# Designs tried in a protein design run: designed miniproteins, single chains, continued (5). Part 7

Each design is a single chain, and the fold is of that chain. pLDDT is the mean over its residues in the fold that is shown.

## One batch from the design tools (miniprotein)

Design m16222
Fold by ESMFold2-Fast:
Structure m16222 (fold): chain A 70 residues (1-70)
Amino acid sequence: SDEIERKRKEIERLREEMKKVKAAIEARLNATKATGSPAEQAKVQALADKGLKVIEGLEEQLKKIEAELE
């Protein structure tokens, strides 16, 4: 059905978005770990923590859509 297809596309979009956010966080943390000062590392860690909250929100949204399919 159109409803199932729409929800499957939304789930795939959310998974792709989470993957991109995680990759960006890891890349930034690795870059600053190699070259950044302790202060810059702490700043990037704080930004990473904010990114993890975004992922948490996306995971919650994904669970709600999956529940609606059942």
Scores: mean pLDDT 80

Design m16223
Fold by ESMFold2-Fast:
Order: structure tokens, then sequence, then C-alpha cells
Structure m16223 (fold): chain A 59 residues (1-59)
């Protein structure tokens, strides 16, 4: 899951792979099969722009 998330994040944000929008992070989490509880946590806890490490800490 985490490795698949990182690969998709790098594909969507090649210029700044360490930074994701909240929307991009949630879309990638859905693609890698994150639970609805995980998606809900991401919607509540992530800022509009988050670092990759912040997103991964919620997975």
Amino acid sequence: MVEEFVKLAEERNPENPDVLTKEEAIEIAREVGASEATIERMEEKLPEKATLSEVLSLL
C-alpha cells in the first residue's frame, strides 16, 4: 500500500513529488485501497497542501 501510494504520487506530481494537494492524496488513497476510515481521517487532518510524509503517516 505505502509503496504503491508513493509511486502514484510521483506520477501525479513529478515537479514536486514530496508535496500533494489534499484532493490528490485522497484520490491516490482510494486507488491503493485505503479504507473509508482512512479517507475520513485524511479529509479531517490533512491541510490543503500536505507533505508526502504527512499523508503516509495517516495510512
Scores: mean pLDDT 77

Design m16224
Fold by ESMFold2-Fast:
Structure m16224 (fold): chain A 62 residues (1-62)
Amino acid sequence: AEKELKKLLDEANEAFDKKDYQTAAELLRKAAEIRRNKLGDVGLARLLRTVAQNNLLLAQQQ
């Protein structure tokens, strides 16, 4: 779970740097689900979901 989370966050950061906000949003949403469901970290999962939504909004402007 933690290795998957780190990989998803690293991939999301790379997608964001490439201005691929749609991919970044999807990866952050997936990370949020892992954090909430497998690690029980509802607070961090909520934060990751918010960042994913913001990235999706950026993608819609392209």
Scores: mean pLDDT 73

Design m16225
Fold by ESMFold2-Fast:
Structure m16225 (fold): chain A 60 residues (1-60)
Amino acid sequence: MVVEYTVQPGDHLSYIASRFGHGSVANLIEANKELNPWLLDDPSKPWKIEEGQVLKIVVK
């Protein structure tokens, strides 16, 4: 299933990855890059998140 998650103040990507069953940031990116193509705008700095940003996340 896919959920829309709004980034909360103080959230970090590793927390989001573990919460939705991905285990790591790299796994989260790989599973979700097609739903969030803007997150790969700079391959050297992928998945920089900001408060209020909405992510579409595949749940395991």
Scores: mean pLDDT 70

Design m16226
Fold by ESMFold2-Fast:
Order: C-alpha cells, then structure tokens, then sequence
Structure m16226 (fold): chain A 73 residues (1-73)
C-alpha cells in the first residue's frame, strides 16, 4: 500500500503531521485500525527518537501491522 509506505517514512522521520494525513486517508478508505496503528507509533516517537535503528524498526513493525489489518478486511 502506497499510503502505508508513506506512513512508514513519516514515522521514521518523526513527522507527526504527515502520519495524521496518512491515518485520515486510511480511515476514509475504511481502515480505522490501520490508521490507529500508525498514530500509536507516531505518539510513541519520544520513546525511540534518539535511536536511528529503533526508528527504522518501529516504522517497519507499524507498517507491517497496518498492512495486515488492511488485508483482514
């Protein structure tokens, strides 16, 4: 999903505004649980922001979970 890839990049970069844009588009398409997963990762940013490896891992995990939630619909 192009939206999930965009959300992953925004999470890794700490761009909360972009994550919110992606989350709103996912909700509009009928995937509120996927949107919530991305928002939760962005809200946790202060916990992992200082570790580049942690940022990449959180983005990857959140993206994979969001894709799974989209596929289950």
Amino acid sequence: SELVEEGKRAIEEGDKEKVEEVAKELEKKGYPEAARTLRNAAEAYPRYKDDPEARALVAEIAGAEALKLIEEK
Scores: mean pLDDT 81

Design m16227
Fold by ESMFold2-Fast:
Structure m16227 (fold): chain A 100 residues (1-100)
Amino acid sequence: SLEENPDDVDALIEAGMEAYSKGDYEKAYELFKKAVELDPGNIWAQIGLAYVAKKMGKEKESAKYEALAYRNLADAHRQIGDEKSAKRYEELAKEYEKKA
């Protein structure tokens, strides 16, 4: 938990999702941004930050983290031999990279 470990990435993501569900986008943004800073490859932290940034009108930042999340999803699926999903996520990443 954040009370026990303020650098707990999973706890930061859970807290960010809770803040987002309550409409506290500023708090959600802070929590997801910290999660991404602690674990830059964390797909859930990247997705959370992208969604919150979009709600806050930060379109370029949203596109940047959406692209990073899709790149990491493509890599993960390629590692398990799912080339079809990997290719689809890579195409989505390229689309968002153009907007960042």
Scores: mean pLDDT 85

Design m16228
Fold by ESMFold2-Fast:
Structure m16228 (fold): chain A 73 residues (1-73)
Amino acid sequence: TDPAPDRLQVQQIVNRANNDLIAAKSDQERQQIVDQTYQQLTSLVGPQQAQQYVDAILRNVDAQQQMEQQRQE
């Protein structure tokens, strides 16, 4: 019982984007990663779902950064 091929590709793109965004050193790099991720996801799931995935990725990255900040209290 495997997920659909498109779903696996989406998960791979999402995981890569999360890692790349966390590693980004500048706002320009962050924007480039977001743009590339949106384009890749749009080809697989369409623009509306692609935007939802990008929004979720950004929320996850922000939550990860907030957790690290809280641990440094």
Scores: mean pLDDT 76

Design m16229
Fold by ESMFold2-Fast:
Structure m16229 (fold): chain A 58 residues (1-58)
Amino acid sequence: DDEEIAKGLEKALETLPTLGPGGARTALAEAQRALEITSNPRAIELAKELIRRAQELL
């Protein structure tokens, strides 16, 4: 559900700085999938931020 998606994205964003390029690619895919299935504004904002941050590591 949207709340679990948001929590997952928040955790992924929190751990992203400790991940290598492989982890960044996984986070990018997760965020993109979340944007396809969620309509929750918080989850959408978190997913967009995760995409931005992950792309900076690639």
Scores: mean pLDDT 79

Design m16230
Fold by ESMFold2-Fast:
Structure m16230 (fold): chain A 60 residues (1-60)
Amino acid sequence: TELQELLIKQLKLLIKQKRSKEELKEALQDAEKFIELMKKEGIPISEELLKVVEELKKLV
């Protein structure tokens, strides 16, 4: 949960700062890998994290 909150904050900051598409794409790939790993470990994914990832997908 704490790690998910930190990730959400970082992703929102990247979106707000209008970083390059390449940087946003890399952040999206890393976030998706993190989510996949958490799901495999049975850790619930926050709705907020899923929403931020969805917003990133619209920008890449």
Scores: mean pLDDT 81

Design m16231
Fold by ESMFold2-Fast:
Structure m16231 (fold): chain A 57 residues (1-57)
Amino acid sequence: MEAEELARLAHEDPEEAARRLDEIGSRTTPESRRIIEEALAALPPEVRERVLALLRE
């Protein structure tokens, strides 16, 4: 899964994007952290805030 795909998914389905990011984060590797950071950085602030709110619930 690419960071660009996650960013696209966050626009179309923020809930599914949040689930995918949580799954990647559970790997606890430097690579997974990089992917999450790149995907979040690609999002507009409004979309990023929505995804982050969903990630921890």
Scores: mean pLDDT 73

Design m16232
Fold by ESMFold2-Fast:
Structure m16232 (fold): chain A 90 residues (1-90)
Amino acid sequence: ASDEEITRGVVDISVAVAKLGIEKGDYEGAVKLLERTIESVPEELRAPAYTVLGEAYKKLGDFEKAKEWYEKALEIDPDNTDAKKGLEEL
């Protein structure tokens, strides 16, 4: 459906921008962007955003929040390799 395609596009762009922010050391900016993104996205489409939230919190040293976000990603997408790797690296 068009609404789902638009939502997936928003998630993909937000994830790409957040990953770039993390690469540049803007972990707090990445968190703020992704938290805003998930507010506008149905739960079933949030797994990529949750995975990158886990990465951002891990970079901030908040391993408890990082674990929570990776686990939420895996509840939606059990085959998410990035979320699985993130949990293994905690």
Scores: mean pLDDT 84

Design m16233
Fold by ESMFold2-Fast:
Structure m16233 (fold): chain A 70 residues (1-70)
Amino acid sequence: MTTYVVVADAGEKAEEVARAIAQVPGTLRAFTLGGGLVVAVSENQEAADATIAAIEAKGGRVLSREEIVP
């Protein structure tokens, strides 16, 4: 199964965005990095797309979306 990694800049809202991502079905992991960065690991494309929508709805900016093929 193809896994997706999404990295976003959410600034002061990083924790709020990470909590929203964790509620998306198909999210395997969601965590914050220093500097307001948020990382999500999604089990499929639908989950990755929903994660991006959740990030943008909270005012975050998606920096990258990587497809990891096994």
Scores: mean pLDDT 81

Design m16234
Fold by ESMFold2-Fast:
Structure m16234 (fold): chain A 89 residues (1-89)
Amino acid sequence: DPSERRGRAGLESLRNALLNSTDPESRFELARLILLSEIGERLKEGKSKEEILEEVTKQIQKWLEQGLISPEQAQELLNLAKEYIDKAK
């Protein structure tokens, strides 16, 4: 599917921008955009809310371990992910 391929390419571009960013505020916004995009795509694929939450939690932990986000930003991203998943029908 060309649309699916474009979505993956866009997400990879956002991940590369996150890795190249030196501004904490820009990194937080990029991380947020990446998470929301990934959650949206996984929901379209029919994954369960629990599976999606586990995957995004692992991604947030990886970013924290890489020093790309602070512990406070990690908690905020996790809260935003939970709310976004919970609001999805």
Scores: mean pLDDT 78

Design m16235
Fold by ESMFold2-Fast:
Structure m16235 (fold): chain A 93 residues (1-93)
Amino acid sequence: MEEESEALVKILETLKKQVESLKDKIPEDKYKEALKLLDEAIKAAREGDLEAAAKLLEEAADVLESTGTFEAEVLAAFLYMVASLARRIAERL
């Protein structure tokens, strides 16, 4: 259980660094909202709340997708994929 949460947190921290690279490429309000949701998702994952983490990742992905930039849309797709993975892990616990 702890090892799975740690692996997920590492993936999310890597994705957060990729979102940070978009700072000058997307609207500032969308950038801040996506980072806030991703930080909340990382916190939920650390606490073992994978269902909450998945929901927050989907919300962050929706924000990024709404910007209409190709790089943000690609990153949103990865966030949706990780959210799906988090739900599958939660179902096995």
Scores: mean pLDDT 83

Design m16236
Fold by ESMFold2-Fast:
Structure m16236 (fold): chain A 68 residues (1-68)
Amino acid sequence: MLSLEEKIRKILREKGHSDEQVETIVSMLKRLLDQGVISEEEALELAEKIPAGASDEEIHQLIADWLA
C-alpha cells in the first residue's frame, strides 16, 4: 500500500521529474492538502498535469491557475 505522498512521487518519477523536483512538488501539494485547499484526488490530478522540466515558477503558476 502506497501513501498519498508515495503515489505522487511515483507519478512524478514516471513523468521524468528529477528527485529534487519531485520533493519540491510533493512539498507544495502537501502544504495545499494540509491547508484544505485541495483534495487527495486533486493532488494526484495536479501531479499528472505538471510537465517534466518545468521551473518552480511555472509549477506555482500552473497550481495557481488550477485553483482560480
Scores: mean pLDDT 80

Design m16237
Fold by ESMFold2-Fast:
Structure m16237 (fold): chain A 77 residues (1-77)
Amino acid sequence: AREVAMAAARAGGPDAAEAGRAAGAGAAAAGAGPLAAGAGEGLALMAAAVGALAGDPEAAARLAGEAAAAGAEAGGL
């Protein structure tokens, strides 16, 4: 989850959202519920937006990876 989210964040935009969605969906499937899934997606999107505004894809990748990891941990993954 984290590595995929970081790669997607470096690519930018929609791929970062997909990585966050996938991590959140995994957490929800593990029993964390749809709220955890939504939180993971939202954090990944915010990380990508912040990185884009700063012109720093490395920062965006790092933050998106942290968001994906947090979503997975909420699901007990």
Scores: mean pLDDT 57

Design m16238
Fold by ESMFold2-Fast:
Structure m16238 (fold): chain A 98 residues (1-98)
Amino acid sequence: MEAEIRERAARLSERIAASDSISDEEALELLRLVIERLELEIKKAEEALKEGKLTEEQIKKLEEAKKKLEELKELYENASDEEIAEYTLELVEKSLTG
């Protein structure tokens, strides 16, 4: 599951980067994949937190990730196709620059 999400996201990001364009359907799929990946990362971090294995910095990052997940879910459900496309294009560009 996680490997499939990463592979699909990588292929979609590579296509977007190559053409500097994104369709509404591709933007929606990329946002969905980002949400699914973030949910998996949060779940793993929460399990580590329950075992007392997280540092204070890691706990802060977990809280920030939870807030980001909530924001992304609202974007996916309530934003226009244009807003989703703009966000996903920016996300691809940021991934390429660091």
Scores: mean pLDDT 74

Design m16239
Fold by ESMFold2-Fast:
Order: sequence, then C-alpha cells, then structure tokens
Structure m16239 (fold): chain A 67 residues (1-67)
Amino acid sequence: GLEAARAEYERMLALGDSPEGAAIQAVWSAAHAAGAKDTDPVDVRIEKAREAGVPDEWLALAERGLA
C-alpha cells in the first residue's frame, strides 16, 4: 500500500508536478489501499491515509494543495 504511494509521489515529482500535487496523488493512493473509496469525503480519505502511515509532510502538502 504505502510502497505504491511512495512510488507515485516520486514519479509525479520526476514528471515535474508540484510537491502539493504529487502529495495529493500519494495520499489518495494510500487512502485507497487502506480501503477508502473515491466517493468518500476528503476528511475520511485523509484519515485513511494517516492510518496507512503516510508521512505528516505529505498530509500537510496535500491539505495545502486542497485549500
């Protein structure tokens, strides 16, 4: 689960995405792996990503990008 999220984060950064955009993709990937659905509210998906062990730095970047 988290390995796929890390790979996605690194891939997006290598493609020239913003750190915030890359973090959003990584957080959503981790949330999905932890059982979240794309239709779940943003706060539920963030909590699932946190439970999956996503770094606090990625959560902070994703929250900034979603603001």
Scores: mean pLDDT 77

Design m16240
Fold by ESMFold2-Fast:
Structure m16240 (fold): chain A 90 residues (1-90)
Amino acid sequence: MARELLEEGRRAYLEGDYEKAVELADRAVELSRETDPRLTVEALMLRARSYYALGDYEKAKEDLREAARIAKEIGDDELAKDLEEAAELL
């Protein structure tokens, strides 16, 4: 399930395996995109942090902006603002 992939991805990130964190976050996004927008936001945030750690700032920025759009669509305006501000700092 997408939640389990997200949890595994967070563990990979904490262990410094950023490539594995991206891979697991990719799978979590794919599985959650149509059914769980909040989990999709969390997976995009993990993937963005992992891309940032790998030095891929453009991909990190894209994921933060996509996460902000979804957060706004589900009514989480504070999270959307925080994610947009984070993207501008990259």
Scores: mean pLDDT 89

Design m16242
Fold by ESMFold2-Fast:
Structure m16242 (fold): chain A 59 residues (1-59)
Amino acid sequence: YDEEIRRYIEKGDFEKAKELALQAIKDGKPISVEVAKELLKHFPDDEVFKEIIENAEKA
């Protein structure tokens, strides 16, 4: 998931990147904090990506 999500971000396809990230979370697969931060820049109101970043700070 992470590598594929990054490819969509590089292409500027942020909607597909977000869809894959949310699917990964539903499937219990980890996504990187870097990906979560990048998606949060484009979707600033998305609480899911904020939670991923906060959880990484506690780890």
Scores: mean pLDDT 76

Design m16243
Fold by ESMFold2-Fast:
Structure m16243 (fold): chain A 84 residues (1-84)
Amino acid sequence: MIPPTPEEVEAVKKASEKIGKKLDIRVFDDIRQAREEYERLKAEGKKVIFIGPGGVIETNSDELKKVAEEIAKVVKRPTVIYEK
């Protein structure tokens, strides 16, 4: 896990405001670590988005899906976003 950029934090903040939910972001240098975190959070009952290389987006929430594409435009590294 690596720190998110200010641009990534701002994109998640705007997404949080749009859907009225508190979102958090976790950025990874390894796609497998990001997928593992995505599956872990999903197993814990969290609503979560996975963003991978090449614009791959996976989510277990229709509400989060609405903002996933906007966040994916800013994100360049494997990333997991989840509802707190």
Scores: mean pLDDT 82

Design m16244
Fold by ESMFold2-Fast:
Structure m16244 (fold): chain A 55 residues (1-55)
Amino acid sequence: SMEEEKKKLLEKIEELKKKYNLPESVVDQAKRLAEEGNLEEADKLLKEAVVKILS
């Protein structure tokens, strides 16, 4: 269900925030996208942020 996918994505956001020390602006934007049901854009934003930190 979308609600379960949203919950999993919110948990992933918290894990990535802790692991990679993501900027608060990125975390807030990803959470907003997830709340709006835009899970694909939220996941893309998180991947791009992690890649940028690792570069």
Scores: mean pLDDT 83

Design m16245
Fold by ESMFold2-Fast:
Structure m16245 (fold): chain A 77 residues (1-77)
Amino acid sequence: SPIEALREGKYDEAIKLAEKELEKDPGNVNTLILLAEAYLRKGEYEKAIEVARQALEIDPDNTAARRILKLAEEKLK
């Protein structure tokens, strides 16, 4: 499970599993949020921003996506 991999700090595994889920369902907001969080925790801030923005295009009020976007942007300053 991508969520379980993320909880265990296995960020590369979480990314791989989330990408596989998104190949089947590209509009899955929860999977996009998980992918963005995994990139954020891995320190890949530009990718975290890109994926969080994709989630916000689908769900503009998503608080998790907004939080990830803000944190990743702050890291690039």
Scores: mean pLDDT 88

Design m16246
Fold by ESMFold2-Fast:
Structure m16246 (fold): chain A 57 residues (1-57)
Amino acid sequence: GVPAPGPLSPEQREITREIGRKLRAIGEAFELALQGKLEEARKIAEEGGVEAKGIMA
C-alpha cells in the first residue's frame, strides 16, 4: 500500500526505477539518433533493455 507519509512504497519505487530506466534509455537513444549518432544510440538503447531495431530501420 501507499502510506500517507510516503509518496511511494518500496515496490512502487522499484517499478518507478524500472520505468525511469527504460524511459531514459529510449529518450537518450532517440536524441542521439536524431543527432546522427546511431551507433551510440543503439548501445544506450540496448543497455536500457530496449531493442534498437526501430532506430536502425
Scores: mean pLDDT 67

Design m16247
Fold by ESMFold2-Fast:
Structure m16247 (fold): chain A 62 residues (1-62)
Amino acid sequence: KDEQIEKGKLLAIEGEQAFKSGDYKKAVELFEEAAKLFEEAGNLKAAEIAREKAKEAEEKLK
């Protein structure tokens, strides 16, 4: 549980850094991985937020 949440947080931070640097494709991948880890840990709210951020990054690619 804590291990998965910690990894999810690190991936989300890396996703935010990628988003801020304009690497939107990497941001999508990182946020999607973070969302999966949060969902596996049972933190559905964090998973929802991570998926929302992934969608925002995906929209920047259009």
Scores: mean pLDDT 83

Design m16248
Fold by ESMFold2-Fast:
Structure m16248 (fold): chain A 55 residues (1-55)
Amino acid sequence: SMEEKIAELKEYAKELGLKAKLGDAVLRALLDGNNWDLEKAKAVLERIKAAEEAP
């Protein structure tokens, strides 16, 4: 479900240790922009993490 994908993405953001506190609305928008593909959405979070470490 959409809620399950948002929850998984939120947990992945925590696992990555993102400094940015991404709310459900932002995570949902990320999923919408990636055709609800969790793998692609996770890749975006990884890029955000990289940007936080090497801006």
Scores: mean pLDDT 81

Design m16249
Fold by ESMFold2-Fast:
Structure m16249 (fold): chain A 80 residues (1-80)
Amino acid sequence: MAKREEIDRLFAEAESLIEKARQLIKDPNATKEEIYKTIAEAEKAVTRLVSLATQNGDKEALERARKLIDELSKIIDEAE
């Protein structure tokens, strides 16, 4: 039960950080440091999510995490 709540929280955090990184990449006033820091925080959240989903055997959470990894990869490519 507690692990499911943590997975859901990490999902919300990862999605929020990914969206923030997307907005920063499009913002001409954003610094590369802010963009990379936001990407690093998103990577951290996704890594924790994958770890917990694997520990719980949560196939749905793993599939959702894969989509977040794909989106994060696209953002990293856009930031470079």
Scores: mean pLDDT 80

Design m16250
Fold by ESMFold2-Fast:
Structure m16250 (fold): chain A 100 residues (1-100)
Amino acid sequence: SLSEEELAKEAEFTLYLIGGHVALKAGDYDTAIEWYEKAIKLAEELGDKQSVAGAYTNLGEAYLKKGEYDKAIEYFRKALELDPNNERAKQVLEEAEKKK
C-alpha cells in the first residue's frame, strides 16, 4: 500500500501531466517540457517505471511538436527501454523517425 506521502506525489504527478497537456494544446512546448520533466522526477522518486515511461513519451511528443526530432526519438526510446509494451511510445517513435 502507498503511504500518504506517496499518494500526494501520485496526485502531483497527475497534475504535472495535465499541466503539460494543457501547455501542448496551447502551443507552449517549452512550458510542456518543464511540466513533463517535473513529472519524470516524481515518478522516479516513486520507483514507478511505467509512469516514468509515460512521462518520457509525453516529453518526446513535446519535442516532436517543437520540431526537435532527434530529441523526440531519444525520449521515445528511453520510454520503450522502461516499458517495451507501451504502444503509444512505439507509434510516436515511428512518426518521429519518418519526419527525420
Scores: mean pLDDT 87

Design m16251
Fold by ESMFold2-Fast:
Order: C-alpha cells, then sequence, then structure tokens
Structure m16251 (fold): chain A 62 residues (1-62)
C-alpha cells in the first residue's frame, strides 16, 4: 500500500500530521492513526512501530 509507505516515510521525517493522514488514507482507524501520530510527535520509536504494525494489520484485512 502506497499510503502505508508514505506514512512510514513521514514518520522518519518526524512529520506527525502527514503520517496520520497517510494512515487514514490507507484505511487505518482514526484511533490507530492518532496513536501513530502521537508517537511520532513524541519521538517514541517503539510506540510508533507498534501503532504502524496495528495499522498494517487493519489495512491488510480484506
Amino acid sequence: DEHLKKASEAALASDAETAREHLLKAGASEEIAQKFADAVAASDVAAATEALREAMEEVKKK
């Protein structure tokens, strides 16, 4: 998914707003997208990785 890739790239650039928008466009829930954005803004790599994993599982569901 192109949006998941762009969310990861935005997170690496510490762009929490762009990361959140791309997760939402990928089909992630508002809750998971916000959790990811909060982790990116806090520079919490472990929390951001966990939230991205949850988003990937949501998007992967048919």
Scores: mean pLDDT 78

Design m16252
Fold by ESMFold2-Fast:
Structure m16252 (fold): chain A 112 residues (1-112)
Amino acid sequence: EVEELIKRGEELLALGNKYYEQGDLETAKIHYQGAIILYEKAIALDPDNKEAWLNLGKAYYNLGLVYYDMGNYELAIEYFKKAKEYAEKAGTEEGKKLAKEAEEEIEKIKKE
């Protein structure tokens, strides 16, 4: 069940990335939000699942990029903060890197 939720979340995250690369920000947003819901369900079932925490961080980071590109800097900062928090909860080297990248995006926006 948890593995299936993570796999389905990864499929939605990949679809979000595809639409983001095409410049379809609204469709990318819908797919990233869908991935977040699935990863939140996975974490509710297995709170120690590092992969689910990392993927939740990735989905929020990508949602932050969408809102930044849409010109909504307040929501972009909010989602980058969530990305940092959840990436840190993963407790992995990839999570540490993602948390640093999210913090760098927050600092860039605040200096504008």
Scores: mean pLDDT 90

Design m16253
Fold by ESMFold2-Fast:
Structure m16253 (fold): chain A 87 residues (1-87)
Amino acid sequence: SAEEELKKLLEEVIKLLEEEKKKNPDRASQYDAQIALLRLALEGRFSPEAAVAIVEDIARWAEENNLSIAKELKKLAEEMRKILEEM
């Protein structure tokens, strides 16, 4: 289902942020906040629209800060947006 596909992509975003946190301990608090928010999205605490918007905001933040994960986050956000538009 579309909801299961969105959940899978959310899990991929969380995994990327956890791996990036390990590489950049100085930014750990920023990644922890984002991971916590996305885990609430996985628990169904946000609408699908809100969950996608959160990932899009994280992707923009990563791009603006020239982070290595920005391209992958942007790709995942775009995939989630397409699924949402087909719901």
Scores: mean pLDDT 86

Design m16254
Fold by ESMFold2-Fast:
Structure m16254 (fold): chain A 95 residues (1-95)
Amino acid sequence: AEKEFEEAMRYLDEAAEYLKRAKETGNKEDAEKAIELARKAKEKAKKAAELLKSQPPSKENAVKFSAAGILIAAADFIIEEGERLLKEAEEKEKK
């Protein structure tokens, strides 16, 4: 679970950086990379949540499960924004 959280956070940080670049440059490749990394973050966060379900119920595990849910929500936000920016970039190239 810990390793999956660390990987999810790392991918999410990278996804956020590429999303920032895509917003600044309008670059299609930066938007695509942000979406890819956010999807990887979501996968790792889901795996962390699944591993926590196999653990004995505890207050600490409930907090960690909630943290995994927050990471999933953050990844979904980056995916949605990345897809919006990707569509805008594609529409600008469509001439």
Scores: mean pLDDT 80

Design m16255
Fold by ESMFold2-Fast:
Structure m16255 (fold): chain A 57 residues (1-57)
Amino acid sequence: AEEAARRAAEAARAAPSAEEAGRLVGDITQKQLAAGDLEAAEAAQRAGAGAISRAGL
């Protein structure tokens, strides 16, 4: 969960646009869902969305 959240936040912060940030966070979330890890998927989505909001994207 923590690793997925950190990766999502880093991807969102590094992305050049809100659209790309959303796509990267979505990809990380979807991979966790495919692995059956709902807690990691929720953590990634929340961390990514938070990073996007803080960046003003």
Scores: mean pLDDT 76

Design m16256
Fold by ESMFold2-Fast:
Structure m16256 (fold): chain A 67 residues (1-67)
Amino acid sequence: DPSQFLKEFKELDKDGDGVITKEELTEWLTSQGKNPDIDALMKAADKNGDGVIDLPEFLQWRSAQQR
C-alpha cells in the first residue's frame, strides 16, 4: 500500500527534507524487530549513490520488498 509506505517515509524523515539517511533507515528497521544488512539495503535502494534515499527510491524499494 503506497499510503502506508508514504506514512513510513514521513515518520523516518524527521527533518522534512525529503530524504532518509542510512542511520534513520537502520533505526526504523530495528524498531520493527528487523536486523537488516544495511549496506545491502542501501545498495539496493540508493539508485543515485549519494548515500541517502529519496521518496521515489524508498517507494520502489518498499514495493519490491512486498513481493
Scores: mean pLDDT 71

Design m16257
Fold by ESMFold2-Fast:
Structure m16257 (fold): chain A 56 residues (1-56)
Amino acid sequence: GDAAKKAEVMRLTGLSEAQIDSVMAKGFSAEELLALAREAGTAEGFERLVVRRLLS
């Protein structure tokens, strides 16, 4: 479920639930964010990938 994917994104990035919800509100699914978090490996890498996707 989306809640489990969101929890894993929080674990991988260190971001709060509110911060993840804010990113999702910009048009990302929990599944997409989980894939980006796994690719990035860091909070800073995750932010860069999210910005790149928003600009695409």
Scores: mean pLDDT 81

Design m16258
Fold by ESMFold2-Fast:
Structure m16258 (fold): chain A 86 residues (1-86)
Amino acid sequence: STLTIVVRGASEEGKQLAIQEANGMRKGGFDVTVTVEGDTVTIEISPNNVGAQFQALALGGELMANGHAVESRVEGNTVTLDVRPK
């Protein structure tokens, strides 16, 4: 199964950070696909397990640590991170 993380409203810095975090997820042993369209970054992580859920939380935390406001929402196998700068 796959966990989908959708980062919406991201600045260029936010998109770059999401891509860097996705690379970290791959290093952690996950199969990861990243798609970037406009201000949206979609990260698909397989397998969908507790580790994948923690990766979604870690991404939200990194965005907040790097000057973004983040509102998170979980719907089924999708975690949506609505991002605002500063």
Scores: mean pLDDT 84

